Designed miniproteins, single chains, continued (3). Designs and how they scored, part 115

Each design is a single chain, and the fold is of that chain. pLDDT is the mean over its residues in the fold that is shown.

## One batch from the design tools (miniprotein)

Design m11985
Fold by ESMFold2-Fast:
Structure m11985 (fold): chain A 106 residues (1-106)
Amino acid sequence: WSDFRLELAEEIEKELPKVEELLKLIELLIEEFKKYAEEEEVKIVEKDVETALKEAPDDVRALAMVAVGLAEAYVLRKNHKEKKTLSREEQQEEVRKLLKEVIEKV
């Protein structure tokens, strides 16, 4: 998992090398998360993201890692809400697919 998250963060940095682009990606991922998450869960995630941005405002790698974490949370919440049980490999594939789709909107 750790190696997979780092690999995805590196892919994000190659596509979106600017802090401004990464912040837009994070914003779009939060909007996707809101579609499947409960209001309380959304508030927790938004607070965690705000904290991460305060700790690493100019760190491209840290912002990319935040985006990976948001995509993972989205996939897990969506699959639990839809009552789907996915393997780790299937979850990883959905995370990568979501990130690719959202990056194209930046």
Scores: mean pLDDT 76

Design m11986
Fold by ESMFold2-Fast:
Structure m11986 (fold): chain A 100 residues (1-100)
Amino acid sequence: GTQQGQQLMDQGNQLYSQKNYQQSGDLYTQAGDLYGDTPLGVQSYVNSGRSYSLNKDYQRSRDSYQRALSIDPNNQVARRGLAGSYRNLGDFDQAQQVLS
């Protein structure tokens, strides 16, 4: 539910501020799953992607940004994040396609 999603976001924000990026990414993903196809779901997956990227978990970062873009295909933060994840994975052609 929405209240549980907000609780997971708040816990994720706390862990993010402590630089516990893997756990913050996991909590943001759970919040996104609860919010579903909503603006808060997009924001949760974007926050998850950023957290995993800071943890250098570029595969999970990619997956989180792809989930955000599945809800909001025009989200510029998620597009740039996805391109960054592809570059870090060495997938330069895919990084260019996301920004085109």
Scores: mean pLDDT 92

Design m11987
Fold by ESMFold2-Fast:
Structure m11987 (fold): chain A 82 residues (1-82)
Amino acid sequence: MSPEELEEEIEKAVDYILSLSDEELEKLIEQTEKKIEELEADPSASEKDIELAKLLKKALEAAKKGDREALKEYLRKAAELE
């Protein structure tokens, strides 16, 4: 992925996530938390998969707080992990 493609995907993800209601964000946070629990319980899960899920949860929590800069940072880190 080029830097330009990464920035475009991050901007699209930020706009999408910020378009969600607090209730929708809460549901996604709950789903992500359950996914982290499942990954941590799975001995075949990679460290990158666990880290990615944790970064996505932090991004959603930042969005719920209206912290656009934190949301962008966590999404960028998640995209770099793939």
Scores: mean pLDDT 80

Design m11988
Fold by ESMFold2-Fast:
Structure m11988 (fold): chain A 99 residues (1-99)
Amino acid sequence: NEEELIKLAKENGAEIEIERDGNRLTVTIRYITDGKEVTIVLEADISDARGAIDQINDVMLKYASDEKLTKILRDTRTPLLDLFGVNAEDLRRIAEELK
């Protein structure tokens, strides 16, 4: 799944770097907008599906006006969530908890 994530990011003009420290996963996304390099860091434990989703949502909210980042995160969402260990059951449970 790491290969699919890297491929989809590259198709959107971004590079992804993945670092593992035990159960902690750090995903660094680098892309260029307006000739400037932007670096986004997502960090969560692979056992913390809520934390992973919250990190992605926080980044999307903070950078909502950045169409390039929004497209990167949208296109990579499935393999990114899978990399953090988020499955369909986790998504259903978290959606219910957010109501």
Scores: mean pLDDT 76

Design m11989
Fold by ESMFold2-Fast:
Structure m11989 (fold): chain A 88 residues (1-88)
Amino acid sequence: GDIEKAEEYIKKAEEYLKKGDGLKAAEYAVKGATYAVKAAKGEGLPPAIGHTISAIGSLTEGLYTGDYIEAGKRAVESAKLALEAAKK
């Protein structure tokens, strides 16, 4: 389901971050956060959306600044928060 896809993409994001690929980490984190939003219902939906916007913002800032490792770290953190919100 959407939760399992969110977990899979966030795991891939963390794996890319460990390999030093911050751009792919941020891209996969945004994908994971998007699936978390699709899974989220009720009180979990607004915070899942908010954290997903933060993940997208981190990717966008990384594309603008070239600081992909920092962008990947922040996007992964935001995606994990979106997933936790979706599981409520």
Scores: mean pLDDT 90

Design m11990
Fold by ESMFold2-Fast:
Structure m11990 (fold): chain A 95 residues (1-95)
Amino acid sequence: KWTFEDVKANQNTEYSTSDLLKEVLKKSGLTKDVYTLNEIILALEQYIVDEKLYDPENANIVNLKDDLLGKILGVDEVDINSIDFYNKILSSLTK
């Protein structure tokens, strides 16, 4: 649905987070109800690193099967560099 250009154009657009997403964002130190898309993306990328969710054979693949983030995004795995990752994040946000 979104392209990488759309993500860049909307990086400063503010979104409300769901209660589940707030639990993930708290682990990255984010405690507000509203964040820009860029702040959310950076926090989720940091969460993936901190929780060691990267696939050991392919650092571009994130294993989410048993993680809260997987429940939020509705996927068991995702390529962090794909537009699908960003579209799943956007689908989890409210405005």
Scores: mean pLDDT 77

Design m11991
Fold by ESMFold2-Fast:
Structure m11991 (fold): chain A 66 residues (1-66)
Amino acid sequence: KKEIVEKFIKEVREKSKGKTIDEARQLALEYASKLEEALKDMTPEERAKAISDIYNTAIETARKDE
């Protein structure tokens, strides 16, 4: 589980560089959907944490480029 989350966080960070906040938000939604498909048996707490980490990484990376 953690390996997939870490991989997605890394990819989101790299892909969010140079993007607008709206583009980063869209990217985060795409990765959240991929995470849910890959890890269908996550608890609500695990899901919320992973999605939050992906979203925050995308937005923070895009925000630093503004």
Scores: mean pLDDT 76

Design m11992
Fold by ESMFold2-Fast:
Structure m11992 (fold): chain A 60 residues (1-60)
Amino acid sequence: SESERVLAEIEALLSRETNPGVQTAAQQAIALAKGAIRQKADPELSRRYLAGVRQMVAGS
């Protein structure tokens, strides 16, 4: 799915992230997004979590 593709892109970005605070926050948001995807919850909720993570990683 699109959410799974975006999730994989963010996980790739995290592999280069050196800020531990950003890594921790991003990992928590990823876990929430994965949970939402598995439970087939609103895809918009997953997108919002992932958008926040992407902004954190890009902004650090």
Scores: mean pLDDT 68

Design m11993
Fold by ESMFold2-Fast:
Structure m11993 (fold): chain A 84 residues (1-84)
Amino acid sequence: AMSEAAKQLVEEIAKILEVDPRTVLLFVTELLNAYYSKQLERFGLSKEVAEELVNAVQHGNDEEIIETFRKHKEILQEVLKKME
């Protein structure tokens, strides 16, 4: 179960990336799994981009998370649209 604040954050990211909010949630789950299993190279992102996203999700506030996803919008759209 997600908090209302977490749902709003996911919806805002989904709006920026122009994807379904469920795709954003799936992506974050898969990114964290890939990070902890050391399989980031198979995820279609550079290690630097993936580590920046993981760091933002784990340690960033809502604004920092949104800004990090916006910074990598082009590559994230390419990856997330393949998950739909």
Scores: mean pLDDT 78

Design m11994
Fold by ESMFold2-Fast:
Structure m11994 (fold): chain A 58 residues (1-58)
Amino acid sequence: SDRLLEALRADRDGDGTLSIETLKALGFDDADDLDTDGDGVVSIDRFVDWYASRHPSR
């Protein structure tokens, strides 16, 4: 279950952003909360921080 890596690899733009559509397709339905401006994209940095807050490891 390397969903995080799969999402990062889905950044086809190489612009440092991820589409909310792609994140939802990977099972991150809550990714809508990252799209505060309704543009349909989120920065990798914001996504990683959000993912870490939802999946605390160590």
Scores: mean pLDDT 69

Design m11995
Fold by ESMFold2-Fast:
Structure m11995 (fold): chain A 81 residues (1-81)
Amino acid sequence: SPEDREAALRLRELMLEALRASGEERYRLLAEIFRSLGFDLTVEQVKHYFEVRREKDPEKTEQSLENTRRDLEAALARENA
């Protein structure tokens, strides 16, 4: 439906903003995304999750985030064309 498409586009925009952001703003946006998906997570819980993951494998974590950012940018560009 048009509403489902708009919700999906808004989610992609939020994910892209989160990936472009840094520090506390990134975690705030990620927490907003998780809440929109039905997960009651605090900013601190989201921050802890990503910091633990990054400490375990920083290179793989950064590569995954960069790949996700590129995929989201491509999807948004296609939808906005």
Scores: mean pLDDT 71

Design m11996
Fold by ESMFold2-Fast:
Structure m11996 (fold): chain A 89 residues (1-89)
Amino acid sequence: MTKEVVVDEDISTPEGVKALEEKIYEFLKEAVEKGENAVVRTPSGAEVRYEDGVLTVIPGGDPNATLAAWRAAEKVAEEYGIPVRLAAE
């Protein structure tokens, strides 16, 4: 079963970028702890997929949203010992 959400924050501010990172992190952490596949998207198209024990970060049109997504995924990967990869453009 794949759980999908869209998360949004004001990424024009450093505080908003940090809040977006934390929202993505909490959602991914919950999915990993429950053993569920998950997809997190931002409105600008940045995406993190957690499928079959692997995290994949897909860059979107906004570099700040992509950075928040990568940082969140990397933190989860390090905390839980899960592989993380960046999708090629």
Scores: mean pLDDT 80

Design m11997
Fold by ESMFold2-Fast:
Structure m11997 (fold): chain A 57 residues (1-57)
Amino acid sequence: SQQAIAREVGAELRVIGLQLDIEWAEEGRLPQAVGDEARAELPEAEAALAEARAAVE
C-alpha cells in the first residue's frame, strides 16, 4: 500500500540521519552528545526499518 511505502521511506531516512549524526560527531562536526544519542537510537530505528521493509515485501 501507499502508506506502507511511505512508512518504509520515512524509516530509511531516519536510519540515514542517525548514521550521519554519528559520522559527523566522530569527525568533530557535531557535539559528541549528539552522536551518543544517535548511537543509542540506531538499533530501534534499524528494527523499525526492517519491519517496514517486511510490510512492503
Scores: mean pLDDT 85

Design m11998
Fold by ESMFold2-Fast:
Structure m11998 (fold): chain A 73 residues (1-73)
Amino acid sequence: MHAITVTTEPLTDAQKAGIEAGAASIGVRAEFLDDTTVVLTGEDPAAVRSAATVIPKGLGIKILSREEGEAEP
């Protein structure tokens, strides 16, 4: 699976729910490590990259960094 770790400004519970729902709608899983860090995983690299860019922007969330890697299956 492709994975992108996204670091943001502190997220509200509503923003976390929005990211999770938006990611799920395109086949991407969102996992929150803390209030500023989310890991997006999926089988389609293009969908994961889209989730890491479009979803936070749509929710007005400021992205500080993105790191691409692999998730264990």
Scores: mean pLDDT 79

Design m11999
Fold by ESMFold2-Fast:
Structure m11999 (fold): chain A 89 residues (1-89)
Amino acid sequence: SDIINQVQRFSDYVQQSIQTGGSQINQAGDSMGDVQNLVSSYSTSQDIRNRVNSAVSHFVQARQNGGGSGQQSLQQARDNAQQTRDMLS
């Protein structure tokens, strides 16, 4: 439940950052760290780890690029986080 809750929290902050033009981007980054720590602490499947790594990669790209390309990367980070949550459910 903690992993599901933290992945959902990350996804929600990314979604808010998409909708508000980045007002929650720092909170999304902090939540990303929490997700990575939990995934590393639990015996998760390689598929779950790969999906989390994809979400992280796209989020990092979003912070570096900004603008339209950053927005697209945030959408991909959110989508990968939601897929991770669904795999954990």
Scores: mean pLDDT 81

Design m12000
Fold by ESMFold2-Fast:
Structure m12000 (fold): chain A 74 residues (1-74)
Amino acid sequence: SALLEKLREYREKVLAAETVEEILEVAEETMKILPPEHQAVLRKLVETLLKNKASAEEMKTYLSIALDEIIKEL
């Protein structure tokens, strides 16, 4: 699936990002290609991480896990 391959690429980009800003850019690109239900889940996670002042390392960990779970459901 082209979608699954693209999601794996975005997961790798999240892990390679060095700043919170870069991670957020990749997350926004990822949301644009996701079905509405998965987009909502990822958006809520990003909002929660931002409210909690998560570090880049914490964001990478939680977002990579979330993307892995979304990939498994598709």
Scores: mean pLDDT 87

